# Ledger of designs, part 66: designed miniproteins, single chains, continued (3)

Each design is a single chain, and the fold is of that chain. pLDDT is the mean over its residues in the fold that is shown.

## One batch from the design tools (miniprotein)

Design m10425
Fold by ESMFold2-Fast:
Structure m10425 (fold): chain A 98 residues (1-98)
Amino acid sequence: MREAIERGSELGRRVRERLLERGVDRDMAALAAFAAMVAAMRIPPASPEEVAEAAEEAVLSFSERLAKKLGSEEILEKGRRYAEIAREAAYEAALEAE
């Protein structure tokens, strides 16, 4: 249990740092990092591809819901861009954690 929590927490921190460096909004960076962290805490741990997918899906799902609530296509377009960045950052961080 402890090792899984430490693995997830470290991965989440690295994903958040990469996303902030790449200009992703703080809230979206936190959301993607949390999704990557949860994926890395699985037993057995998620693959780098699964971690990347989790981060991407979290950003897309949130952006889609927010865009629908506010009636804004611009939010969805920005969310798609952030999801691509989140996928790349999460994949890189997960590979380095091997």
Scores: mean pLDDT 83

Design m10426
Fold by ESMFold2-Fast:
Structure m10426 (fold): chain A 69 residues (1-69)
Amino acid sequence: SLEEKIVRDYKEAIKTLAEKMKELAQKAKDNPENAAFYQKRIDGYKKAIDYYNEKLKELGLEPVEVPEV
């Protein structure tokens, strides 16, 4: 169904953003002089994850938990 596709798309978006956050956290460790720049991007991805989790909650579904970075 369209709803099942939307749910899969939201979960895949969260998964992709979580992986990007992990990569940026590693870049911040490798390049501490640029840590603030990477942190701003991580914060942007956290907001996007929150958006998709709110959409999942509106559909009566559990939010996807993402590890802190």
Scores: mean pLDDT 87

Design m10427
Fold by ESMFold2-Fast:
Structure m10427 (fold): chain A 70 residues (1-70)
Amino acid sequence: MERLEIEVPKGTQAVALALLALSAPGVRSVRIEYDEEKDTVRIIVEGDPAAVAELEAWARSLPGATVRRL
């Protein structure tokens, strides 16, 4: 399993993004965390390598998103 972290500014539709990620084939878990210091929402995705790679490519296209493989 691979892990992906997507950090987006607060006010982005982070819940919708997390639900979309969870609905993707090969995704196993999604967690949402709020970073009060940065005023950002962190979405942590765990899944199959292929699913995580597709989500990473998509997430990097999102405005203001910071994307990191864990």
Scores: mean pLDDT 76

Design m10428
Fold by ESMFold2-Fast:
Structure m10428 (fold): chain A 80 residues (1-80)
Amino acid sequence: SLEELEERLIEKVLKLYEELFGASPEEVEEVREEVRKALRAGRASIPEEVFELLLKAMIAEYEGDKAKAAEYLAKAKALL
């Protein structure tokens, strides 16, 4: 589901932020809210199919799978 993809991306972003900056729990929660706001704005302004592909591309980037990320981005661009 779209909500499951959003949750997965948030988790990836927060893990990376914590690993790179040694963020406190309070700082992690602030970043969580900012990511949620960005995702909500994207969901409201981008067609659902495109938004789903962009989420998949970003998740693949965070997982280090550049080839898969590029494939999802290409599919998203084809729908625009």
Scores: mean pLDDT 84

Design m10430
Fold by ESMFold2-Fast:
Structure m10430 (fold): chain A 69 residues (1-69)
Amino acid sequence: SVKAMAEELYKKGEEAFKAGRYEHAVALYKGALALDPEYAKAWENLGKALEKLGRHEEAEEYRRKAEEL
């Protein structure tokens, strides 16, 4: 299912984040959100990955999106 694919991309994003591959984690979390825009954890972790990259304004935008869900 589309939701199962979103969860798989999210898990790969978490693995990338744990490995310090923050740019890769951002891409994977965005992929998960393209499949399931209501995936609150993916919005939260996208914000965290962007924060690690120093992209603070984008990080805050995505964190607010997570809180709206």
Scores: mean pLDDT 86

Design m10431
Fold by ESMFold2-Fast:
Structure m10431 (fold): chain A 94 residues (1-94)
Amino acid sequence: MTPEERAREAERLRAGVLSLAKDLLNDIESGTITPQQAAVKLTAISLLVTALDLLGDPRAEEVRKLVMEAGEAFDKGDYEKAIENLKKLIEVLE
């Protein structure tokens, strides 16, 4: 992989994570998402973050922690904490 190809793939993955996180945040705030649907979206975000980490993005470790904390908050029914962690994730990747 050339440096240019790696940078383009990292940007594509970053944009994908950001898009999914914003979509999930909106769904939670609007009350239109089930815990099962949230778990599916969090899993998708986690997989993209793993790919981003493999490309050497230094933000990936922090983002992975925020995804994990958001998932744990959802499991406990703490939607406010889940929203906070998703907002922090968006801020890190902007």
Scores: mean pLDDT 83

Design m10432
Fold by ESMFold2-Fast:
Structure m10432 (fold): chain A 58 residues (1-58)
Amino acid sequence: SAYEAAFANFDFDGDGTLDRAELRAAVRHMGLTLSDAELDALVGMGLEEFRRLVERAR
């Protein structure tokens, strides 16, 4: 699915989580807008958490 492809593309470390820079890029790619504080709260999120973020933005 699109969110899995986006997560894989931005998980440059391949550790199964997104750091702040990777998360910012993934959110921008999915057309979502988040504040710096919201991004900081989501740092280290895994694929399941990323899926929930994308679903909530719809």
Scores: mean pLDDT 72

Design m10433
Fold by ESMFold2-Fast:
Order: structure tokens, then sequence, then C-alpha cells
Structure m10433 (fold): chain A 56 residues (1-56)
């Protein structure tokens, strides 16, 4: 399933380290998990969803 706007919003409330660990646990490669976490921290939720979909 693609990442939803609600999931991105919830992740934005979490510390970056927790977000990255959760993404890796979900099967996202470490490098991509970092990129997604950075996009969320920058407020670019559309980029975060795009990176997540590419990583799968």
Amino acid sequence: MAMTDEQVALMAEQPPEVVRESLVAAGVPEEKAREITEAIAAGDHEEAKRLYNEAR
C-alpha cells in the first residue's frame, strides 16, 4: 500500500530516529528510509510519499 497523508502526518510528530527505524522495519532500505525521514522533516510530504513508493 502507498503511504497515506495520515501516516506522513503521524510520522512528522515522531523523532527522526523513530521514523527511520519504523521505515526500515517495514522493509524500506536504510538509505531510502533516511531520505524519506529528511523529506518529512523538511515538510515535503509529497516527496516523502514518492520516495516511499519508489523504495518498495
Scores: mean pLDDT 77

Design m10434
Fold by ESMFold2-Fast:
Structure m10434 (fold): chain A 56 residues (1-56)
Amino acid sequence: MESAEETEKEARRGALEAGLSEEQAEKLGKIAGDLTRKTGLSGSKAGAGAAVELGL
């Protein structure tokens, strides 16, 4: 996913499938989307960065 919105949705979905709570998944998605907007990272790389920022 190249857009921030797509990255956010995909990261949120992946987090939910991995067993994170809905609240944690939403936070992860927002951070991943923000990373895509600011740095151009997308998909799993943005999601991984968001997880690190959340202390996962």
Scores: mean pLDDT 75

Design m10435
Fold by ESMFold2-Fast:
Structure m10435 (fold): chain A 62 residues (1-62)
Amino acid sequence: KPPDGRMTIEEAAEYIVKNTDLTPEEARRVARLLDRDGDGYLNEEEWKALENVIKALNASKK
């Protein structure tokens, strides 16, 4: 697994699937949109954005 400051797109997608109703493909697409560096990893700032997206999706699914 990557160092604490970075996560792979696959790990981010798995986290999204676990916490939302998105499919693995949809989750990977979201993770890719947050990967501004295009290096296949999410840094700490991009991960915080991911957490905000998950919270927004969970708030809207009522």
Scores: mean pLDDT 74

Design m10436
Fold by ESMFold2-Fast:
Structure m10436 (fold): chain A 64 residues (1-64)
Amino acid sequence: MEELREQAEEYERKGKEAYEKGDYETAAHYFMAAAILYKELGDEEKVREMVEKAVEALRLARKQ
């Protein structure tokens, strides 16, 4: 797998782990980092998915 895709997938995994632990602020940061890397890869579906997850995480962080 390409280095850039491996980094994007790693940030996506870290975002999911933070989200599952209730650390929504950290989850949003990782999902946005993954979105930036997926955009560099031209993976528009993944960019949309990551942005949606980041926005959802930020909404949950604001409810705390």
Scores: mean pLDDT 84

Design m10437
Fold by ESMFold2-Fast:
Structure m10437 (fold): chain A 68 residues (1-68)
Amino acid sequence: SELDRLLEEFDELMKKFSEALRAGDLETAREYIEKMRELVEELRELGAPRGVVAGLERMVEEAEKVLE
């Protein structure tokens, strides 16, 4: 399904974010956070369950806090 595809894409972005963070590439890490935010927006527009969207939003917020 489209939902499953976007959730898998989010997981891949989180992995790439973690790799960039471990490499000390904060610029690239911030770019992945931006892409994750865009993906969460796409999921909301698609009508994904509110609990799923809220969970992903919290993950993005936690990732942002690591950088600041």
Scores: mean pLDDT 87

Design m10438
Fold by ESMFold2-Fast:
Structure m10438 (fold): chain A 56 residues (1-56)
Amino acid sequence: EEEFEKALKELDKKTQEISKLIREGTRKVDELVAQGKEDEAARVAYETLKKIEELR
C-alpha cells in the first residue's frame, strides 16, 4: 500500500541519519578520550545512543 512505500523512504532516511550520528559520536568520543576526558566521552556516547533510539 502507499503508506508502506512512504514508510520505507522514511526508514531509509532515518537509517542514514543514524549512521551519521554513530560516525560523529564515535569521532567525538575518540577526541575526548584522547584529551583524557573520559566522563565527557561517556556522556557523549550516552547522548548519541539516546538520539539513535529517538529515531528508531
Scores: mean pLDDT 79

Design m10439
Fold by ESMFold2-Fast:
Structure m10439 (fold): chain A 85 residues (1-85)
Amino acid sequence: NLAEEIRELVNKRLPEFRSLSSTKEDTLKKLFLMIDLYVEEFNLPQEVADELKERIKKAIEEGNWEELSEIHIEAVVLAVDRRFS
């Protein structure tokens, strides 16, 4: 399962990502830009993008870095499915 493998890989990298984040604001901006790129390049539905952005905000507020990984994987999988379906 590709999504499962990506999830495990990103989860292992979360400590590195977290330690490199200077602020919660910078992290939020980077993740939002990534989601916006998926909308523009891969035709990710705007309603899904908006939902993912709200989940990102909540995950950062809660310190839930595992949820951030899951959100990123979901966005990538959805973008890939739409591009190659």
Scores: mean pLDDT 66

Design m10440
Fold by ESMFold2-Fast:
Structure m10440 (fold): chain A 70 residues (1-70)
Amino acid sequence: SEEDEEILKLFEEKLKKVIEYAKTASEEEREELIKQMEEEYNKIAPTLSEEAQKKLKELLEKAKKEIKEL
């Protein structure tokens, strides 16, 4: 749905900002950012279609990997 696409876009934009912040953050702060992203995912995912949930999870896992590789 159009609503699902807008939510995915906003989540992706939020993740990009979090990743940028993580580049200058401590290791402890990066772990907290990952936790906050996972909590946001858990809040949003139940409101989406199954297909949109898969895309949301993919965006989250990609962002988590990028932060962990810093």
Scores: mean pLDDT 86

Design m10441
Fold by ESMFold2-Fast:
Structure m10441 (fold): chain A 75 residues (1-75)
Amino acid sequence: DGLAQAEQRGDQINEIAKEILKKNIPLEELLEQIERLDPQVAAQIRELERRGLSEEDLKRIAAIALASHQLQQQR
């Protein structure tokens, strides 16, 4: 079932994202890491910052983006 597999993947991404957030990395450093992996995603997060999204929400989105990339790199 594709949905069940997507939910399991989502849980793995959330766990990695929580670990990233616990390190309390500055938003700018998270965005620099994302920009090296996917400049388009980094630009989208910067656009959300300009639209007034909170730093906490931006960090959460950035952590999820990094977690997703980390999971994709693992084989």
Scores: mean pLDDT 78

Design m10442
Fold by ESMFold2-Fast:
Parts: structure tokens; sequence; C-alpha cells
Structure m10442 (fold): chain A 96 residues (1-96)
């Protein structure tokens, strides 16, 4: 399972659109499709949070939203998302 700190690092990657596209391109097509589906739902939740607070959400608030979004999927889908996220974190460290 991803730690909350690891989820925050994933959120920081996702805030950089160019970096996210570069890192996702290094995943398999199957992993990309799974993760893009998650990101679409997550983006909608972040937009709702921004409307509710009247400000841009913090990294901590976004990380919580991402975890809540993932928890709504099947256990099998959650495992796929966790694997994709771990690969994303490893690739990010390689790019620096």
Amino acid sequence: MLTFEEVKEVVRILEDEKKTEELLSKLSLEEQMDFVGLLSTYGAEVNKLEKETGRKPTVEEKAKALLETMSKYSPEAQERFERAARKLLELDKSLK
C-alpha cells in the first residue's frame, strides 16, 4: 500500500502536466489507460474541492482526494493503480 507521503509525491508529479505526460509514456499502454481513467475521476473530485473551498486545494487535500477516489474501485484495480504509481515515482527519481 502507498504511504500518504508517497501519494503526496504522486500528486506533485500530477501538478506538472509535461512531466506527467513524459512519465506516463514510459508505462505500458494498459497501465496508461487504467491510470488515465483514475486521473479523470480524480480531476473531477479536485474541481469539486476547489469549488467547495473557494481556493486551490493543497497537496495534502489532493492526496486525500486521490486516496478516496482509488478506494471506490475494486481491490484488483487499486493494486494496478498502486503498481503504476510506484513506477511513476521510480521514473520521477530517475529524471530529477
Scores: mean pLDDT 80

Design m10443
Fold by ESMFold2-Fast:
Structure m10443 (fold): chain A 59 residues (1-59)
Amino acid sequence: DVAERLRAAYEALPATTRRVLELADRGLSLAEIARRLGLSPATVSRQLRAAEARLAAAA
């Protein structure tokens, strides 16, 4: 089940990376996520790339 594998991969992400992905999924821009979490936009971008790579490997 792809949904089960994606859920497991999502839950295996570091807490900060999961938070970034949650906010992105809710429609926030990189700038809004960075402002909300007190991170740089570059950090948010790197965390999203890492999450995307992990989820792609699980699909």
Scores: mean pLDDT 79

Design m10445
Fold by ESMFold2-Fast:
Structure m10445 (fold): chain A 68 residues (1-68)
Amino acid sequence: TAAEAITKAVKTAITTGATLTITTSDGNVYVGSAKNPASLTGAALAGIGDARTSVTAKAGDETYVGKA
């Protein structure tokens, strides 16, 4: 699911210190960083809320894809 993909990407971002990038199927992009935990939470919530069909969540070398 979109929530599972985003949750895995958030965990990877925290573990590696990488930037979280969430792209929705509609082309909306949300970015968060472990340096600002509020930005990670904000990006995750926005990505879940805007996930109508699918999301692609990236952190470091990892890419996670989930359906809404």
Scores: mean pLDDT 78

Design m10446
Fold by ESMFold2-Fast:
Structure m10446 (fold): chain A 55 residues (1-55)
Amino acid sequence: DKEEEIKEFVEALKENLESLGYELPEEIKEKIIEYLLKGDKESAQKLLQEHIDSF
């Protein structure tokens, strides 16, 4: 199931970021999932990068 794979991927990404000291808020996590479900990988990557770059 593509939707389940995307959700699992984003949860793993969140865990990795939190282990590095980067908090991933629920709102940003949900937005990334929504972009990936729509096939918009570029917007998902941009949102994640902007969050990381925000300190």
Scores: mean pLDDT 79

Design m10447
Fold by ESMFold2-Fast:
Structure m10447 (fold): chain A 65 residues (1-65)
Amino acid sequence: SLERDILFALGQIYLALGKKLMEQGKYEEAVEWFEKALDLLRQSGAPEDVIAEAEKYLEEARKKL
């Protein structure tokens, strides 16, 4: 569906943004974007591997706070 496709695309964009922030040491901002990404990816019915990647990055960012 269009809605699912949009949610998936946005989730991937937010995940990529979070990764860039993580590389820059902006951990608080990275957490916010990873949380938004994970929510969108779950709503879209993303593959387990994609969801697991988002969860892993969120956990790593949280550990840096």
Scores: mean pLDDT 89

Design m10448
Fold by ESMFold2-Fast:
Structure m10448 (fold): chain A 70 residues (1-70)
Amino acid sequence: GKEEKKKELLKLIGEILRLIGEILDLELELKRKEKEGTLSEEEKEKIKKEIEELKKKMEEKLEEMKKLKV
């Protein structure tokens, strides 16, 4: 019923918020290391790739949420 969809929606929102937090932490780490001059090109590529993978997971959760609302 409607309550079941609401619980699933809240779960997806929680997962999306967690992913946003992880993305922001990685972006802040990237900027901090760039400012400190400690960021290697290899480490930069690795962090960027991790951010892209997390963004992709977030998009998948957003699509699941969209299906529950439609």
Scores: mean pLDDT 81

Design m10449
Fold by ESMFold2-Fast:
Structure m10449 (fold): chain A 62 residues (1-62)
Amino acid sequence: MKSPKLSEEEVEELVERAKEYKELAEKGDSKANAKLSGLAILAVEAELQGDEEAAKRILEAL
């Protein structure tokens, strides 16, 4: 399936970063919460562009 928005590799990288930032936020890193919000915005943008699979994978990692 041709998706011009996020590649499988890009989605995997965002999922990995979401898990990392979530762990940092749980340890009290205030900057990690801002980074998690940025990833949530990217997931919403992917959904709005019709890439529901990428959006779900990113949101589930948050």
Scores: mean pLDDT 77

Design m10450
Fold by ESMFold2-Fast:
Structure m10450 (fold): chain A 82 residues (1-82)
Amino acid sequence: MYRLTVRARSKDPVRAAQLIVEALARAGEVTDLRIRVTPNEVTIEALFPSKEQAERAAEAVRQAAKEHPDVIDSLEVTIEEV
């Protein structure tokens, strides 16, 4: 399995979390979704059965961040085999 970890810095971390979750949902079926929100940062983890699905999800999240630079100040996306 593959873990996708998204770390986003935002002045509105709840809105950032919503945008990231919507992007993940558009990329496909998401399993074991974990969300942690702090005052200036959101961390989202999701598990995917294949690397290709995790890579598609990562691309969807990066695209969402590019479309909403007013909400997402910085984005870090990592994929790890687990």
Scores: mean pLDDT 83

Design m10451
Fold by ESMFold2-Fast:
Structure m10451 (fold): chain A 60 residues (1-60)
Amino acid sequence: SFESEVEAPNKEEAERIAKELRELYPEAEISVEGNTIHIVHEGPVERGIGITLIAIGLTL
């Protein structure tokens, strides 16, 4: 399994990014706490890293 956290500028952005990630990666467990996006993936580590990088890209 793979777990990561991505910081968004604010809660509204975190929720928007989380919605996009759930659409792109329905197999991942995506949750939001404040402005932090939590990603849990129970497959290959490389896939989890990829999802995290896309999440970071969406914050830019």
Scores: mean pLDDT 83

Design m10452
Fold by ESMFold2-Fast:
Structure m10452 (fold): chain A 74 residues (1-74)
Amino acid sequence: SAAASRATTERVAVAELVRGIREEAPVGRVTRAVRNYLATFPEPSAESLERIRAAARASRDPAVGRAALRELDA
């Protein structure tokens, strides 16, 4: 179904975004990735948002974590 396909695509997008945060990708890259994610999924699931926020809070680079959280809350 279209809903199942969208859910799978969102899960993959979230996993890639979380990976970028964990690998301490440059702040500008993380900011663009979060913006692209929100543009693609304007009504993201609470689970997806929680997963991204958890990764941001666990980030070893505070600048990367703060950038991700700021963009999610914009």
Scores: mean pLDDT 80

Design m10453
Fold by ESMFold2-Fast:
Structure m10453 (fold): chain A 61 residues (1-61)
Amino acid sequence: MEELKKAAIKIANYMLEKGTTTLTLEDVREIAKEAGVSFETALKAAQILADAGLITLVDDS
């Protein structure tokens, strides 16, 4: 469960750096790599934050 919190903190920092509340799947992959967690963990954290209304997840594919 600590990996999920680590991913969530990294998402917040990433959004501050990019100046956006919208994340793509590529953004989630970069966050996972930087946080040292799996893509699945980072995606789960992003989905939780999106469900809470804090971010928007999009797939540009």
Scores: mean pLDDT 80

Design m10454
Fold by ESMFold2-Fast:
Structure m10454 (fold): chain A 67 residues (1-67)
Amino acid sequence: KYLEEGKELFEQGKYEEAIALYEEALAKDPDNVEALTNLGQAYYKLGRFDEARAYLERAAALAAARR
């Protein structure tokens, strides 16, 4: 629910509102790779590249740890 609602806000260009919903998804599942990836994308759209990179690196590390 939060992840899908956040994606709708992202598509509307409401990146800060999308981030809030992605953070709710991540609070329920801290290892949610999709939530981490979507947070990284939203921060990138806001020009907050350091935060974007941190979330995307965390998503990649979690995905790699499962192999």
Scores: mean pLDDT 83

Design m10455
Fold by ESMFold2-Fast:
Structure m10455 (fold): chain A 104 residues (1-104)
Amino acid sequence: DPERVRLLRELQEEVGAGRGLINIALVAAGGDLEEAKRIILALQRVTDEDFQALAELLEETDDREEIVRRLARLLQERRGLSPEEAEEVARLVLETQERLRELR
C-alpha cells in the first residue's frame, strides 16, 4: 500500500523514531495512524539515544521485567523522568511488542 508506506516515512521523519517503534505503535493503535502518532509523540519525551538503548536491551534479553527496570533506570538518569513515567514508557513499548509476538 503506497499510501501507508508514504505515511510511515513521514512519521519516521517527523518523530525521528526507528521503524520498530513506529510499527509497534501502529499495532498498539490497531492500525489507526492518528492513535499511533499520539503514542509515538508520548514516547518522544525520550531521545534517539534512549531509543537505541531500548533496542539494545530488546536484543540482550527477553526478560520483560529486566528490560523495564533497566530502561526505566536509564530514562530516569538521562532524561530526568520520574520513576513512574519511566516505567510506564518502558512497559508500554514492551506490552506492544508482546502483542506483536502473539500475532506472529
Scores: mean pLDDT 67

Design m10456
Fold by ESMFold2-Fast:
Structure m10456 (fold): chain A 92 residues (1-92)
Amino acid sequence: GITEAIGTVLSFIGAILDGAELSVEQKGSTVTITIKNATETAIAAAESLAELTKKSGGEAKLEKKGDTVTLTLKNAKGAAQFAADGALELSK
């Protein structure tokens, strides 16, 4: 729920403070989050957001390539949309 969404956003903040680089793109109902220099905290945050999106009735795909994590979300709703919007604001 919303508490998990807030926790996910805080985990993204923690990852950024640990040196992770966050980029977010939104195209219609699809949000793509790319994390470079991904730490365990960054991976956990991405996994949490993926699960929130799936619980909301959306779709989530998580890919890891070396130290880069890419999370693709489609039709995230409610708490998942809140967390995705939070990630977008942190990427600015």
Scores: mean pLDDT 84

Design m10457
Fold by ESMFold2-Fast:
Structure m10457 (fold): chain A 59 residues (1-59)
Amino acid sequence: SMLDRIVQLGLEANKLEDEEARRKALELVSEAYEAAVQGNLEEAERFLEEARKTIEEAK
C-alpha cells in the first residue's frame, strides 16, 4: 500500500549518512504522507519517487 511505501522509504532515508540528503529525503517522505492523507495520490506518488531517487543517489 502507499502508507507501507511511505514507512519503508522513511526508514531508508533515516539510515542515510549524508545529513543533507537525509533531511531532504525525510522532507519528501513527509510531504508524500501529507498528500496521501489529503487524498492527493498523484502528488504523493511524485514525492515518493523524488524521495526514492534522493535515497538511491545518496547511497
Scores: mean pLDDT 85

Design m10458
Fold by ESMFold2-Fast:
Structure m10458 (fold): chain A 88 residues (1-88)
Amino acid sequence: MAALTQKAAEEAERKGRELGEKIADEAISKGLSDAEVIQRLEEERRKLEEELRAKYPELSDDAVRMAAGLGYWAAEKTYRKKIAEHKA
């Protein structure tokens, strides 16, 4: 149980970082609004939650949601950092 929870969290955080980089690049190149960025992050969080449910069916619903939430947090943090670095 614990090992699978950790593995799911690590995978979600990795995917979140990759997503944050991609969204930042698109926001810079295409001039995405804050609302469009938030919408995309929410859409990708739901997609990640479903992907984790399919890949780790043994995990509780709460564990899947927590892992997806960590991925969302990693994406938002990575996005904000890259945008701040671009503005500097």
Scores: mean pLDDT 82

Design m10459
Fold by ESMFold2-Fast:
Structure m10459 (fold): chain A 62 residues (1-62)
Amino acid sequence: GPKGGEEAKKAAEGALKAAEDLKLPQEIIDRAREAYEMAKKDGKNASEEAAKAATEAGLLVG
């Protein structure tokens, strides 16, 4: 729903900011940015896209 979309966008934004703040490799920053743009584009499916983006960001950071 719309609330899921906003939370997804915030989670992706947080992941991007964390990657930049930690000075992670550009590849990781680029992926976090892609996740954020994906969350912004897909407000109705944002819960599914958020789960995917969070999983990918977690794999890149962990």
Scores: mean pLDDT 66

Design m10460
Fold by ESMFold2-Fast:
Structure m10460 (fold): chain A 61 residues (1-61)
Amino acid sequence: MKVEIKEIQDGDEKIVILRAPTKEALDAEVERLKAEGYEIVNSVEFEKDGVYYRGLLLKKK
């Protein structure tokens, strides 16, 4: 299932905003980022009109 991604890179930190029709699709994308060596420093989740959103602050190890 397709996840929409917005990324902003600033040095070792990355801000990622994810949007998907299911929470499972967001969880899969988060696991992909962890596999790439990113640590999740902070996360915010919300749902609106049946669409799931997740904002992540990531840092490279």
Scores: mean pLDDT 77

Design m10461
Fold by ESMFold2-Fast:
Structure m10461 (fold): chain A 70 residues (1-70)
Amino acid sequence: DDLSRELARLGRELHDTGTRGTEEVRRLSSDPERAREAQRERDRRVRELSERITGAHDRLDEARRAALAS
């Protein structure tokens, strides 16, 4: 179903975004301003994806409960 696919996709994106963001911050550690910018971008993307994952999970859970009640 679409929600399950979206949840799986968002989970992979969250993991990849976190990993790449951490590596980018580490790579820029000799330039504190650029490292700080990369960290803020990483944190923003992670937060956005986490919120979408929570929303999709809640919708999937509600749909599963509705199906079970049928």
Scores: mean pLDDT 78

Design m10462
Fold by ESMFold2-Fast:
Structure m10462 (fold): chain A 97 residues (1-97)
Amino acid sequence: EKENQALVYLLAGASYLRKGDYDKAIEYFKKAIELNPDYESLAYLRIGEAYLKKGDYEKAVEYFKKAIDINPNNTRAKKVLAEAYRKLGKEEEADKI
């Protein structure tokens, strides 16, 4: 039951992200994590991408770091983290990725 609901929330978050409704995307990804922590790495990546699209670069960095902490081999998370650092003018931090 909760496992099925977590997947539904993850898919709803992805749908809102594609539509540009970043606030709803973030809300649904957070709900997915609360029901199933196995989605944390993917959901944190998607939450970071939503904040990046909103122009909240500090929040984007926070969530991309959370995704990388869970999965250090996540090349996509490292790429978008570097992009978020450049948006903040933190080129030195971007170059370390």
Scores: mean pLDDT 84

